# Ledger of designs, part 114: designed miniproteins, single chains, continued (3)

Each design is a single chain, and the fold is of that chain. pLDDT is the mean over its residues in the fold that is shown.

## One batch from the design tools (miniprotein)

Design m11959
Fold by ESMFold2-Fast:
Structure m11959 (fold): chain A 69 residues (1-69)
Amino acid sequence: SIDDKIAELDKRIDELQAQIDALDAQLLQQQAAGTLSKEEARQMVLEMSSLTVEIMLLIVEKKILEKEK
C-alpha cells in the first residue's frame, strides 16, 4: 500500500539521519580532542553532505506518494 511505502521511506530517512548524527558527534569529539585533521574534517563533511542529499530525495519521493492520497 501507499502507507507501507511511506513507512519504509520514513525508516530509511531515520537511518540516514542517525548516520549524520553519528558523524557529527564523531567530528565534535575529534575536534575537542585536537585529533581532527583537515583531510578527516573534509571527508566527514562530504559524507554528511551526500547523506543529506539522499534524505532530500527520499523526502521528495514521500511527498509525491502523500499527494496521491
Scores: mean pLDDT 87

Design m11960
Fold by ESMFold2-Fast:
Structure m11960 (fold): chain A 69 residues (1-69)
Amino acid sequence: SVEELEKKIESLVKTPEQKKAYENFKKWVDENAKSEEEKKRMLEIFIETLEAFDVMQEALDKLIERQKK
């Protein structure tokens, strides 16, 4: 359900900045989602983005290190 997805995201967001980003995202979803199913898909994408963050962060750190010239 939407509530279960929201609870999962709340468990993943740790910093005040992440919580602010999630609140902004929730507002955007509420304004743009046309159905509960669309809202669920948007929240699932947000979860996948958060879960992929560590992989992206590792890749970016490696790129930045290689470009320190």
Scores: mean pLDDT 74

Design m11961
Fold by ESMFold2-Fast:
Parts: sequence; structure tokens; C-alpha cells
Structure m11961 (fold): chain A 84 residues (1-84)
Amino acid sequence: QAERERRMQAAVAMAREAAEFAKKSSTDQALQALDGLAALARKAGLTDIAAVFDQGKDDIKKGTPAAGAEAMEAAVRAAAEAAV
């Protein structure tokens, strides 16, 4: 119970750091970071956050990396608020 809450909070915090990193990184680095974070979010049971990272990867591939990073940041912020 408490362990799940701690894992959820840790995953949300990690996702927020990654959103900041993705906005400041090259497209290749952002794609690699998003892939790893989607996997971590799935292991934590945060499928909604994982789906946002997958969508961000698609946006980068379509040539809209800034839009993908912004959408990811907004979703992570919403998830963090829901976790409170």
C-alpha cells in the first residue's frame, strides 16, 4: 500500500524531470529518454503517463518535437496534481 504510493510519487517526479530534459535536449536524446520513461511508467502501473510518452515520441517523429514535449509536461503536471 505505502510502497505503491511511494513508487507512484517517484515515477511522477521522474517524469517531470524527463519532461524538462526533453524540452532542452536534441530530438534523438528526447526519443531515447521518452522510451525509457514509458517503460518505467508501465512498471509502476502509470499507464496514462506511459501513453503520453508514447504520444510524445510520435509527435517528434512527425516533426513536432516542441509540441510533444509541451504535451508531455502538461500531462505529467496533471498526473502529479491527481496524486495529491
Scores: mean pLDDT 65

Design m11962
Fold by ESMFold2-Fast:
Structure m11962 (fold): chain A 82 residues (1-82)
Amino acid sequence: ALTHEEGVRLALEDPEAALAVSAERRRVIDAATAAVMEAFPELSREEAYLIAREALQELMARGDIDPERAAALAVERARRRL
């Protein structure tokens, strides 16, 4: 479930349908966010979420979306930023 803060952020950023209206897409983002936080505990949940969102957008553009692949790509993106 989304926290109030996460819900407000999604609304404010106009997260497109991918993040706001699909339980499956939300599950993918949550899993990718958790994977980033496990790999890089110094990152906040908010920072991990933004990285996960970028990873999902890239996978959607490639037509290669699944939860495990999104998590792996998010972790790789976080590694490159640190």
Scores: mean pLDDT 68

Design m11963
Fold by ESMFold2-Fast:
Order: structure tokens, then C-alpha cells, then sequence
Structure m11963 (fold): chain A 98 residues (1-98)
């Protein structure tokens, strides 16, 4: 799952650029949550990857927003997940760039 999301992100980055890849993934995750009426692990990981691409693009405010959304979902699904620790670390790194 994560490797597949990251492959899609890399493809989008190569075709349309880093910022576009982040924006596209963020939109896809938000649309999936809206359509299903609930957040999933896949949508949380997609938001996390979107945040990483926003960070690479120097859009730290967007990265923080994406990481916070991902972290909130991950904590609700499984607070002991290694994704929670990763999201917390990435959020802190992005906040230090403000």
C-alpha cells in the first residue's frame, strides 16, 4: 500500500513537479474521506506522503496541515502504529521550518 502510493507520487512528480504531486495526493485523500464518510489507513498514508511532497516543495504550512490531518486519523485508527511516530516526527520537522 504505502509503496504503491509513493510510486504514484514519484510518477506525478516526474510528470508535473513536486508541488503538483503533493496537491494531487492531498486532494485524492480528502475526496476519498468525503466519499466514504470516514478516514482509512490508506487515506492517512496518502496525506502523509502529500505532506512529504509539500515539504520538499518548501510549502511548510501545507506540509504541517497534511501531517496534522494524517496524525489525527492515525491516532484514531491505531495510536500504537509506527505511522503515528513517523507523522509526529515529520510534523515537528515542518514546524521547525516556520
Amino acid sequence: MREEIERVAEYLKKQFGTLFAGQFLYRVAREEIRRRGKATLESAITLLVAGKYFYEAGKYDLAIEAYREALNILRQLDPDSPYVEEAEKLLKEAEEKK
Scores: mean pLDDT 85

Design m11964
Fold by ESMFold2-Fast:
Structure m11964 (fold): chain A 87 residues (1-87)
Amino acid sequence: DIEEEVKKMLAEALKKYPERKKEIEELAELRLKLAKLYESDPRVTPEMIELAKRILDLHLKILEPEMTPEQLAHAEAVREELLAELE
């Protein structure tokens, strides 16, 4: 259940980062939208790639103030690897 998974993610994120409520809600909405696109068409489309990029950027924005320099560097490296896979 995609809606239930997104709801659980939202609840956990809001507990950990209540000051990031708007960004967390936007992240949940984008993840749900991407999941629905996969449900209708399992092929990777340009729209899915753009949504994945936005999800990664927003996720990093939410976590950045709470991250150590090492965690931030790792997250940015993972983002770069994922973007390379989506080329």
Scores: mean pLDDT 71

Design m11965
Fold by ESMFold2-Fast:
Structure m11965 (fold): chain A 75 residues (1-75)
Amino acid sequence: ATPELDEKARKTLEEDLAILKELLKSGKISKEEALEMLDLMEESLERLKPFVSEETYEELLEKIKEFKEEVEKLP
């Protein structure tokens, strides 16, 4: 893994999560759609696992799971 790839992975995920949070808060997507998008993000991160550091992979996976739990708690 390179520091450059780790940083790009972090930025991409943070941007994707920010967009997803905005879409969910604005009511443009449903809770179910948000969970589906998070599942796709997790799958994409799994594909990146050989190219990023273990630390970065674990960090980003934790962020996805944390937001998934937040979405699950929504009414």
Scores: mean pLDDT 83

Design m11966
Fold by ESMFold2-Fast:
Structure m11966 (fold): chain A 68 residues (1-68)
Amino acid sequence: LYDSDDPEVLEELKKKLTDPSVSKFDAMEAAGILAVNKTKAARKLMEEVRDKVVTPLAKEILDAVFGK
């Protein structure tokens, strides 16, 4: 799953980050997977979801990727 640019994998990670019914641990894991992913598709997804992430700790992980 690391460095995957598969649309199905990225869509699953997006759902884990934006769905408030998902556990904080699953959201943090999804953020971590995206943070280490070096693909252009993952970078665009992270930019799209940064303001839509519902778990504060997951948002902190994504913000660290962008140097904020």
Scores: mean pLDDT 74

Design m11967
Fold by ESMFold2-Fast:
Structure m11967 (fold): chain A 63 residues (1-63)
Amino acid sequence: SADGERNREAGERAARAGEGAAGASAKHQLWKLGDKEGAQRAVEATEAAGHRLGAAAGRASGA
């Protein structure tokens, strides 16, 4: 829903703010080991989790 888009965006921004530090730490460790692809996948997984949290918040606000 349109209302869901607004809530999803707010939820994703909050999730990124909180999970960004964890993602940055994991990326840093993997980069030090030369695993650039693993580091990139870790960041993408964190962002995907943020998207799911935002979508759930959007649906919950509709109830």
Scores: mean pLDDT 61

Design m11968
Fold by ESMFold2-Fast:
Structure m11968 (fold): chain A 76 residues (1-76)
Amino acid sequence: ARAEAEALAQAGLRSIDLLAKSNSPEAVEAMLDVARQTAAQLRELGRENPDVRAFAEALADQVEAYAREKAAEALA
C-alpha cells in the first residue's frame, strides 16, 4: 500500500512535469485534472488501507500543491 501510494504520486508528478513544459492553457487544464485524479486515487487508497491513510493524504496534498505551483508559473 505505501509503495503503491508512492508509485501513484510519482506517476502523477511526472505527468504534471511533462504538461508544465508546454505552457499552454490546455496543458494547464490537463495538469490540474491529472493532479485532481491522482489525489482522488491516493485518497481512495488511504480509505481502503487505513495504515497508509495519513501518508496517502499527504501525497495527495503534495501533488495538488505542485500542480497549482506549475499552473501559476505557466500563467505568469
Scores: mean pLDDT 82

Design m11969
Fold by ESMFold2-Fast:
Structure m11969 (fold): chain A 77 residues (1-77)
Amino acid sequence: DDEALLQQLRAHLQGVIEQNKTASIDQIKKTIATLQADIAQLDAMSKDPSKKALAQAMKALVQEALKELEKILEEKE
C-alpha cells in the first residue's frame, strides 16, 4: 500500500527534523547530504513506470524535509 509507505516516510522525516533541532551544524549538514543522495536515488527509481508515482511522492516529502533542515541550519549559523 503506497499510502501506508508514504505515511511511514512522513513520520520518519518528521522525527529526523525534530532530532536535528538540537543537533550540531556538522550533523545537520550530514543529514542534508544524506537526503540529497536519497533524492538522487528516487529520481533513478522514477524511471521505472511501475514506481514513478510512488517515487515522485516520496521525493516531494524528502524535499519538504530538506527545506525544514535548511531553516534549522540557517537558525544555528
Scores: mean pLDDT 86

Design m11970
Fold by ESMFold2-Fast:
Structure m11970 (fold): chain A 87 residues (1-87)
Amino acid sequence: RVEELVKRAEELIRKGEEALAAGDREEAVRHYEEAARLLEEIYELTGDKGALGGALEARRRAAELAGDEEKAKELLEEMKKLSEEIK
């Protein structure tokens, strides 16, 4: 079941990238937010910090595309902290 969640998250990230390439910013935001939710669920089930990092990146992309600069900055700082912990 976790493998199915991973595949769905990867598919949603790809769809978000395709929507962004097509200029559909709102559709890209929705796909990235859905991917982030699945990645957060994977992290809760597995403890995989890579999944948490993926969730933060997807949420940051969604925030940037939605024009929420403060949220995007906050998520970037969370990603930096997570990266330092992995060392």
Scores: mean pLDDT 81

Design m11971
Fold by ESMFold2-Fast:
Structure m11971 (fold): chain A 83 residues (1-83)
Amino acid sequence: EVEEILERIWMPLIEGVEKAIEKNIPDTEEAKEEFEKEVERLKETLRRDVKRGLATASEREKKLLIAMLESEAGKKYSESDLD
């Protein structure tokens, strides 16, 4: 079930992260390349840490986390959502 819950929260979580990343892209080509490498490493660390946290979290905590992240991800894409 950890994988199922991770799948549910990973999509909204990463959407929020990607929207935030878009606003923080550096101005130079070299800095962009380094930034992309750091982002990839952060995504890997985040996924691992979230999976670990889910393995130890209560069912109530898991459901609350899913609801919160899904809500926050929705806010992050407000400029580009289709009605």
Scores: mean pLDDT 66

Design m11972
Fold by ESMFold2-Fast:
Structure m11972 (fold): chain A 100 residues (1-100)
Amino acid sequence: SMEQVRKQTIALVLLMAASSNVWLLHRSGEKLSPEQREHILQATYEDLDRFLELLSTVFDKRSVEEIEKIIRETRELLERDPEKALEKLRKMSEKVIKEL
């Protein structure tokens, strides 16, 4: 339905926001204060949570569970390996597009 397409589009925008924050952490890490880093990380976690919540209203339970797993893996990589976190976010975008 058109409503499902709209929700999917909003979900992808949230994922883009999260990706932008991860790129900012990666690019500017040495220039960010601890407070700025914490703020960006919290914003990224919130965007990913909102993304998952929105998808749960459109996708079936199995698809949501698979995306939740990718989100968990992405969270672990955000600080340790931002480049791999970005790759996981890209794969998640592809999965969202494919599953609907």
Scores: mean pLDDT 80

Design m11973
Fold by ESMFold2-Fast:
Structure m11973 (fold): chain A 84 residues (1-84)
Amino acid sequence: MVEKFEEQLKTAPSEVVARLLADLRLNKEEVKEKLRERAKAGELSEEEAEKGIELLDKYLELLEKRAAEDPETAALAEELLAER
């Protein structure tokens, strides 16, 4: 799954990547907490929750790498983060 995501990021429009990056930067801690809460509630296994958190961190790493290599993506992500 990660391999496919990395390939898609290479061809994805800057606007799409910027929006994903902005959304994840704003919400990553809440998403991680929700995954942990769902594991505690028995809706997910603890292993599934940890894998989800690791995958989220990996996706963020790939999005950050794209932004570092693509100034348009970086600029658009900053604009989206300013929209509150």
Scores: mean pLDDT 77

Design m11974
Fold by ESMFold2-Fast:
Structure m11974 (fold): chain A 93 residues (1-93)
Amino acid sequence: SLKAEMLLSAARNLLREAQRIYDEAVKALKEGADIDTLETLLSRAELYKRAAQRILEEGKDDPEVVEEAQKALDYANKAIEAARKGIEKVRKS
């Protein structure tokens, strides 16, 4: 159906965005980015986490949607972890 195709497209786009934010968060952590940058990355990663959870619920009966949305959720969670580690390092300095 068009709805299933749109959900799969949304999940694939979200996976690409979650992968990008994870790469940005890891880079920010390694380079010692400022608190404002890290908090912006954390906020964006948390938005992607919520979007992935929504797609998982809406597409729960579609295995391809579930697979792509779960991967997006995993990357969003890793981005959140990296951003939080960066924030902790800044606060300890």
Scores: mean pLDDT 90

Design m11975
Fold by ESMFold2-Fast:
Structure m11975 (fold): chain A 85 residues (1-85)
Amino acid sequence: VAARFAEVVERVIEYLREALKNFDNKKEMDELFEKAKNVSPEDRESLTAMMDKIKEEGEKTGKKAIEEKIQELERTAELLREAAE
């Protein structure tokens, strides 16, 4: 369970890193955020809530909000990996 959720979080981080690279390309950012919501059909509702909040914070605060969220998710993935060991 923990290992599977770590994989989901890692895939979300990948899309957020791509969104950060394309921050000035709003169409690409929107598409990447939508893809992140769909990385796990089982977690779609929580991923949607998470991605919508990150997008709102990114638009309000800028790249730093997305960078900070990536760091939080990286720590979460590490803890989930450790729990699976």
Scores: mean pLDDT 79

Design m11976
Fold by ESMFold2-Fast:
Structure m11976 (fold): chain A 85 residues (1-85)
Amino acid sequence: SEALEIAKKATPSKEEVVEALRKMADYFEKQGQKEAAEHLRKAAEAVEKGDLTAFTRHFGEAIRVATPEQREALLLLAEKATQAL
């Protein structure tokens, strides 16, 4: 829920986006989606480094294994993460 609240902000900071990605990774791991969680953690690292290519690769893999409902939340966060890069 807190990760989604950050994703709904008009202009979240880079630090807030990284926190949201990490919290979403923790949530996915608790749901048994360990592969998606690992990719989201690598996506968060890419945002910290300003690496758009690494972000796109790892975030794309997380979307591929996510449920339809989770994909909607991830796509909203992707828009904010791309703006913060």
Scores: mean pLDDT 79

Design m11977
Fold by ESMFold2-Fast:
Structure m11977 (fold): chain A 93 residues (1-93)
Amino acid sequence: SAKEALEEILELIKKVKEAAKKGDKKKMEEYLEKLKKKLKEAKDILPVETWIGLILLAIGEQIDAELKGDEETKEAMEKVVKLLMEALKKLPK
């Protein structure tokens, strides 16, 4: 369902952020790969407005990390933004 897909995407974004904050690059990359796969599976389920909301959320987390001097979390959130934007570009009209 759309709700389950959104909840799973939000959880994966949270896990990427938490792994990055801990300096666990291996887990961060594992969660990024899981996120990439989940975004591909969710492309026909979530409305465009939800994708835009997720991109804005990830940009907000990137800005917060930059303001705190957390370079690893900033870079991780930049990767999340790129994955979300790539998914949005591949949505059917």
Scores: mean pLDDT 84

Design m11978
Fold by ESMFold2-Fast:
Structure m11978 (fold): chain A 77 residues (1-77)
Amino acid sequence: SVAQQQLDRVRRTSDDSVGLVQRTGTEDAARRGRNRVGRAGASGLGGLNDSGSSQDSQTQVRDIVDDALSRIDQIVS
């Protein structure tokens, strides 16, 4: 489904971004990672909205983004 594709894309981008920050450990990498996660989340929400996907799918995108951002912040704190 379109919703599953958007969720998978957001999760993959978020996981990749967190992994990059974990490997590099720099604030610059964290800043890039946060921007990448935010853009993926915004794109995912737009895709879900355009496809008429449920509020549950939109909530999942927000949860994925919030989790990834929290993990990045923990790495560089």
Scores: mean pLDDT 82

Design m11979
Fold by ESMFold2-Fast:
Structure m11979 (fold): chain A 98 residues (1-98)
Amino acid sequence: MSLEEKIDKAIKELTENHPEIMKIIHDVFEKFIDENNLDAADPVIQALYKATIYYIWLKLTGKEVSLEEFFEEVKKIYPELDFEKFKELIDKVLKALS
């Protein structure tokens, strides 16, 4: 299974089985894009959203993954992703889920 297929599967599984978690991720993401004046229709911003969901799914399923190692892997398919924005968004989502 490709990394892209793994991400799509994770998004589907979270949406179907944990809609409350997806709502938290979505609400945090919407606030983040508004506060940073980002365009939600931008493919890079959509990639940021997908990468965020996939990282949270890995954490929830008990996978041990460093943020840095994860980012290097997703950057192979989303080369324009910004690490600092990704880290800030992840920190906000994890805080909201605690």
Scores: mean pLDDT 84

Design m11980
Fold by ESMFold2-Fast:
Structure m11980 (fold): chain A 67 residues (1-67)
Amino acid sequence: SREELEERLRKIQEQADKLTEEMAALRSAPVQDEERIAQLQADLAALSKEYERLVKEMEELKKKEEG
């Protein structure tokens, strides 16, 4: 449903914000954890891709509602 898609989009955004904060903290550290930073970059890229997919799915639902 549309409500389920909207809730999933919200959860993805919350996760992305959390990972972004963690990455900023790691990058500001005197010694960088390059492995963890690379993992967070991969996770953020995956979340961004899923977010874009869900947005497109929501747009398709709107088109169907319009006839």
Scores: mean pLDDT 81

Design m11981
Fold by ESMFold2-Fast:
Structure m11981 (fold): chain A 94 residues (1-94)
Amino acid sequence: TLLEAARRMMEAILQGSENGNVKEALEQVAEEMKKEGNDLLAELAEIILRLIQLEDKLSQKPDAKVQQEMLELEKEGLRLMEPVKAALAERAAA
């Protein structure tokens, strides 16, 4: 299910974070989700990876365009979370 895939994605990201390999973990998660047909979760992993890359750039040099791109990506990521919220609501109602 979408929730089971989302949980696996979160666990993989947490493991990558603990090992200092969060970017590599996100790349692997995106590839795994695509192989499983979980395109939504693959897109979320790609958005998170891009946000981390932009944050790295912003820490090196202030750039208003980079900040704007980050805000747009955050909005897109939140939109993609709506199906996950719906699945959680169905689980709670059952």
Scores: mean pLDDT 78

Design m11982
Fold by ESMFold2-Fast:
Structure m11982 (fold): chain A 59 residues (1-59)
Amino acid sequence: LRDHYERVRRGVEQVRRELGADDEQTREAVRRAVDRSPGDPDEFTRTLREELQRLLDSR
């Protein structure tokens, strides 16, 4: 329960730092990732990275 929550939060922060995204881009990517992969923390982090990368690539 708590472990999954902390893992998801850490994944979000890590992806944000790696891709250099701002808070608005990160929130939008999180929203999209939740819609695609709500269940698994590892799958969520991968989906988040994909959605955030799409936002950055769109310019």
Scores: mean pLDDT 73

Design m11983
Fold by ESMFold2-Fast:
Parts: structure tokens; C-alpha cells; sequence
Structure m11983 (fold): chain A 65 residues (1-65)
């Protein structure tokens, strides 16, 4: 997954705070040993419950995958 792409999409749609949230979530998952496929599944599972900045962050992560 391209972290620069995640940041760019999230910042454009939700601002710096949303970009920090999206990038931080992906970095945390990757540091824990998650694969891009596992990250995608986790984000898709949480997306229906996400709102506001969390939804924008989740959508940016999925679009960057």
C-alpha cells in the first residue's frame, strides 16, 4: 500500500487530521504485520459503522489499495 497516496486522498477529502488518522491506521496495521489484503478486509468491515472523518479515512485507504 502507498502511504503517500493514502495521505493525499484523505487530506484532499477530509483535511490534515483525517490524513493523519488514515496514514496512522495503515502504519499501525503494517507494523503489526498485517498484509494489504488484511487491511482491506478490516476497513471494509468497519466502513458501514464509520462516519465523518473515519469514513473519509476508510474510503481513502480502500482507494489507495
Amino acid sequence: IDLDKVREIAEKRGGKGTADLAVGAVESALNAGATPEQIREAVEKTLPEADGPSRVAAEAILEAL
Scores: mean pLDDT 81

Design m11984
Fold by ESMFold2-Fast:
Structure m11984 (fold): chain A 60 residues (1-60)
Amino acid sequence: MEEIKKLKEEALKEAREYQARIDHLVSQGKEQQARDVRAEAERKMLEFNEKIEELYKKLK
């Protein structure tokens, strides 16, 4: 469970960093770049989710 907690914390940290980048790009009208960063963030979050799911499967 501690490992899952740490992964969730790392995911939140990266999500915050990506959101800041997206917000900055949107504020400058760089919609395509914001979309690209959002896609990158989405893929990164899926990677974290997959690791968390694997840990949950071991607990069940």
Scores: mean pLDDT 81

Design m11985
Fold by ESMFold2-Fast:
Structure m11985 (fold): chain A 100 residues (1-100)
Amino acid sequence: MELLKEIEKNSEEINAINKEIVEVGREAGKDERLSNEDKLKLTSLLFAAMAHALDLDFDGAIESLEKALELAKKVGASEKVLEALEKAIKAAEAAKKAYE
């Protein structure tokens, strides 16, 4: 029962992070201000964040998302992309706290 509860908790937290990362990708894809090269760089950081989250490395997921937010600000991404990234970072921080 203890092990099953930990598996369920892991799944729920990873799913919450992945949902927000997918939302970032969706908003970035719609953002005509972003070049295809900038979209690829952002997508690479989003995949890195997802990989870290799947590995239960929430610090690595947060770091990758913070790098994505810094890049998005630098390239002039829309407010919707920035808000989605901030929401994804908060989801990763919540997951980290759930593992304390």
Scores: mean pLDDT 81

Design m11986
Fold by ESMFold2-Fast:
Structure m11986 (fold): chain A 77 residues (1-77)
Amino acid sequence: SAAEKAELQLELEILEGLFLIAVGVSKLINDEEFLKSIAKKLLPQVEALLERARKLGDEETVERAERLLEEIRKILA
């Protein structure tokens, strides 16, 4: 439904924003471990959102969530 897609989009925007803030803060305080700790907490949230997006057939949200997941996984590698 439109309401389910809107909720999913808002949740993704929040997760993207939190990740961007974590990257910025990590650079300002020169602390890579801080970024890794936030990435670890965001990982299961993004994975759950990606599964929901796939079930809804929301291809745009799937692509955005997959991109965010790749960035998080790079930080954790």
Scores: mean pLDDT 89

Design m11987
Fold by ESMFold2-Fast:
Structure m11987 (fold): chain A 89 residues (1-89)
Amino acid sequence: AAPLPGLKPMTREELDKLVDDIIAGKKEISPLEAVQLAATLLSDPNPDRERIAALLEKAGFSPEAIEAARAGDYGRVMEELARKLRELR
């Protein structure tokens, strides 16, 4: 799907760099951008659980969402992302 208004299109290489920069504290991220990035990472057949968890932590998600990402409980992560997205709309 097309990115949300205000988010630029990204290649996988740009996405990985952006996530790494956010985790390293080099870049600020909005909650809406965090939801979009996390959803994109979860669409991979072999999601990087540690990157997803670190991204959610930097974006101020709940401890339950962060632990679900680390555990590979993608259903719970998706529920938390959907909840956050509804709060932002």
Scores: mean pLDDT 74

Design m11988
Fold by ESMFold2-Fast:
Structure m11988 (fold): chain A 95 residues (1-95)
Amino acid sequence: SARQEEFLERFREFTKRFLEAMGVPAEEAERQAEQLTEQLRRLLEALGERAEPVLERMEEILRRGEEALRAGDLEAVRRYMQELVDLGREAMDSL
């Protein structure tokens, strides 16, 4: 869906910027962000119609993460990234 594609593009950019802020070289950060984004795409596809409530929760966490990243609060960014990972794991366990 267009909503999922918009979310995945934002997630990729957020993850890349987070990794770069943590000292990962740009090319490696981009590669890792692409890999994580593809894993998340596969999860959302596997959830099908059940993806919507998970996506809504992920969008809110990502919004807060993006705000923290703009503020330079790397500790908060790290926490929101962990929340996204945990939510993804929870969703995968529901399959």
Scores: mean pLDDT 89

Design m11989
Fold by ESMFold2-Fast:
Structure m11989 (fold): chain A 82 residues (1-82)
Amino acid sequence: SLEEELERLEREVERLGRELAELTARVRADPENAEARAALEETARRLERTTEEAVRLALELGDEERAEEIRRRVEAAVAAAA
């Protein structure tokens, strides 16, 4: 179902947000770590794409508040990683 798909995307967003924070900390500890920098860039791109897909699906389901909550959680995760 679309609801189950949205729940999977929300879990993926949460996972990617945690990975973003971990990789950001790793890059801060070792700015010369090219592998960590590449992983950070890829994780940021994946988080952006997955967030857009989750938001779109929430809106298709008519749940504007859930779409806003997804965006807010991602903004908080990105801010915490900065």
Scores: mean pLDDT 87

Design m11990
Fold by ESMFold2-Fast:
Structure m11990 (fold): chain A 78 residues (1-78)
Amino acid sequence: MEKEKEQLKKAVELAKKFVENGESYRDELIEAAKKMSLSVAAAVARYLENLTGEKGKKYGDEILKAAEQAQAERRAAS
């Protein structure tokens, strides 16, 4: 799945910037999460948790919830 690979690559890059700069990238990462598959969102969440511990886990959970909600909305509309 080339689209999912590209999403994962971009999401990991955003996650790195978020770890370095924090809140200014959080909104961008959450917006990206809404377009992610659940597997990509889970990989990004795990990456953040591994890098920052408690802070990363909190934001990782937020990313997963955003992706899950957006996917559920798309499924309900189709």
Scores: mean pLDDT 73

Design m11991
Fold by ESMFold2-Fast:
Structure m11991 (fold): chain A 81 residues (1-81)
Amino acid sequence: AAAEQRRQQALEVAEKFIEELEKAVKENPEEIKKEMEEYNEIGPSEYAAVVEELINALLNKDEKAKEEAKKKLLELAESVA
């Protein structure tokens, strides 16, 4: 029960993050690109690398890369539940 609830919460948080990120890239692509540069300066974690893939796919309007990055991000979210 507790493990299923944490998995569901992690997925909901990840889905909400993806939605917010897609909206942010559509509204202010230049600002998101600038934030990515600052994020890379700190050193990429596995999570950061997948988020970067998603942002790049959204900026390049690459639907296939976007779907692949979303899938990776959701799988990563499930793994930390």
Scores: mean pLDDT 72

Design m11992
Fold by ESMFold2-Fast:
Structure m11992 (fold): chain A 94 residues (1-94)
Amino acid sequence: DLEKAKELIESANISEEDKKKLLELIEKLKKAIEEKDVEAVQKYANELHKEVQKILHTENLSDEDEEKLTEAVLLVYKAAKKVAEEAGKEFVPE
């Protein structure tokens, strides 16, 4: 799921600065999932969503690129929910 989210972000036509920021959050999410740190997973998943919302408001994106970023957020949230569920906790999206 995170690998697919990473591929979607890499292929999106967004600024290199914004792309780097999103990819850094994916790497932080991957580490948090490996460490089973549910609080860190929730934090970075919500930060990724907020950064994507900012990009959608500030950049003139094609429909395809908007769909790629939206799908990446949904895949990240799916991974975060799974990690929370396995730890007996609820994932709260912001």
Scores: mean pLDDT 81

Design m11993
Fold by ESMFold2-Fast:
Structure m11993 (fold): chain A 61 residues (1-61)
Amino acid sequence: MSEEQRRADLELLARAAEEVIETSKDPEVIEEARKSLERAREGDLDGALGHYLKAAVIEAL
């Protein structure tokens, strides 16, 4: 995978996490979205994705 694609994915996840933090009313969803955003800021794509998926699963319940 290219560094350019990795950077784009990190930016996309950060934006998605920010939107969830702003729009969600569930504190557990917000907590996982914040963790996703922190990991994305650190350049940890796997960590960012993992926390984002947890937020999405909680939101779907």
Scores: mean pLDDT 81

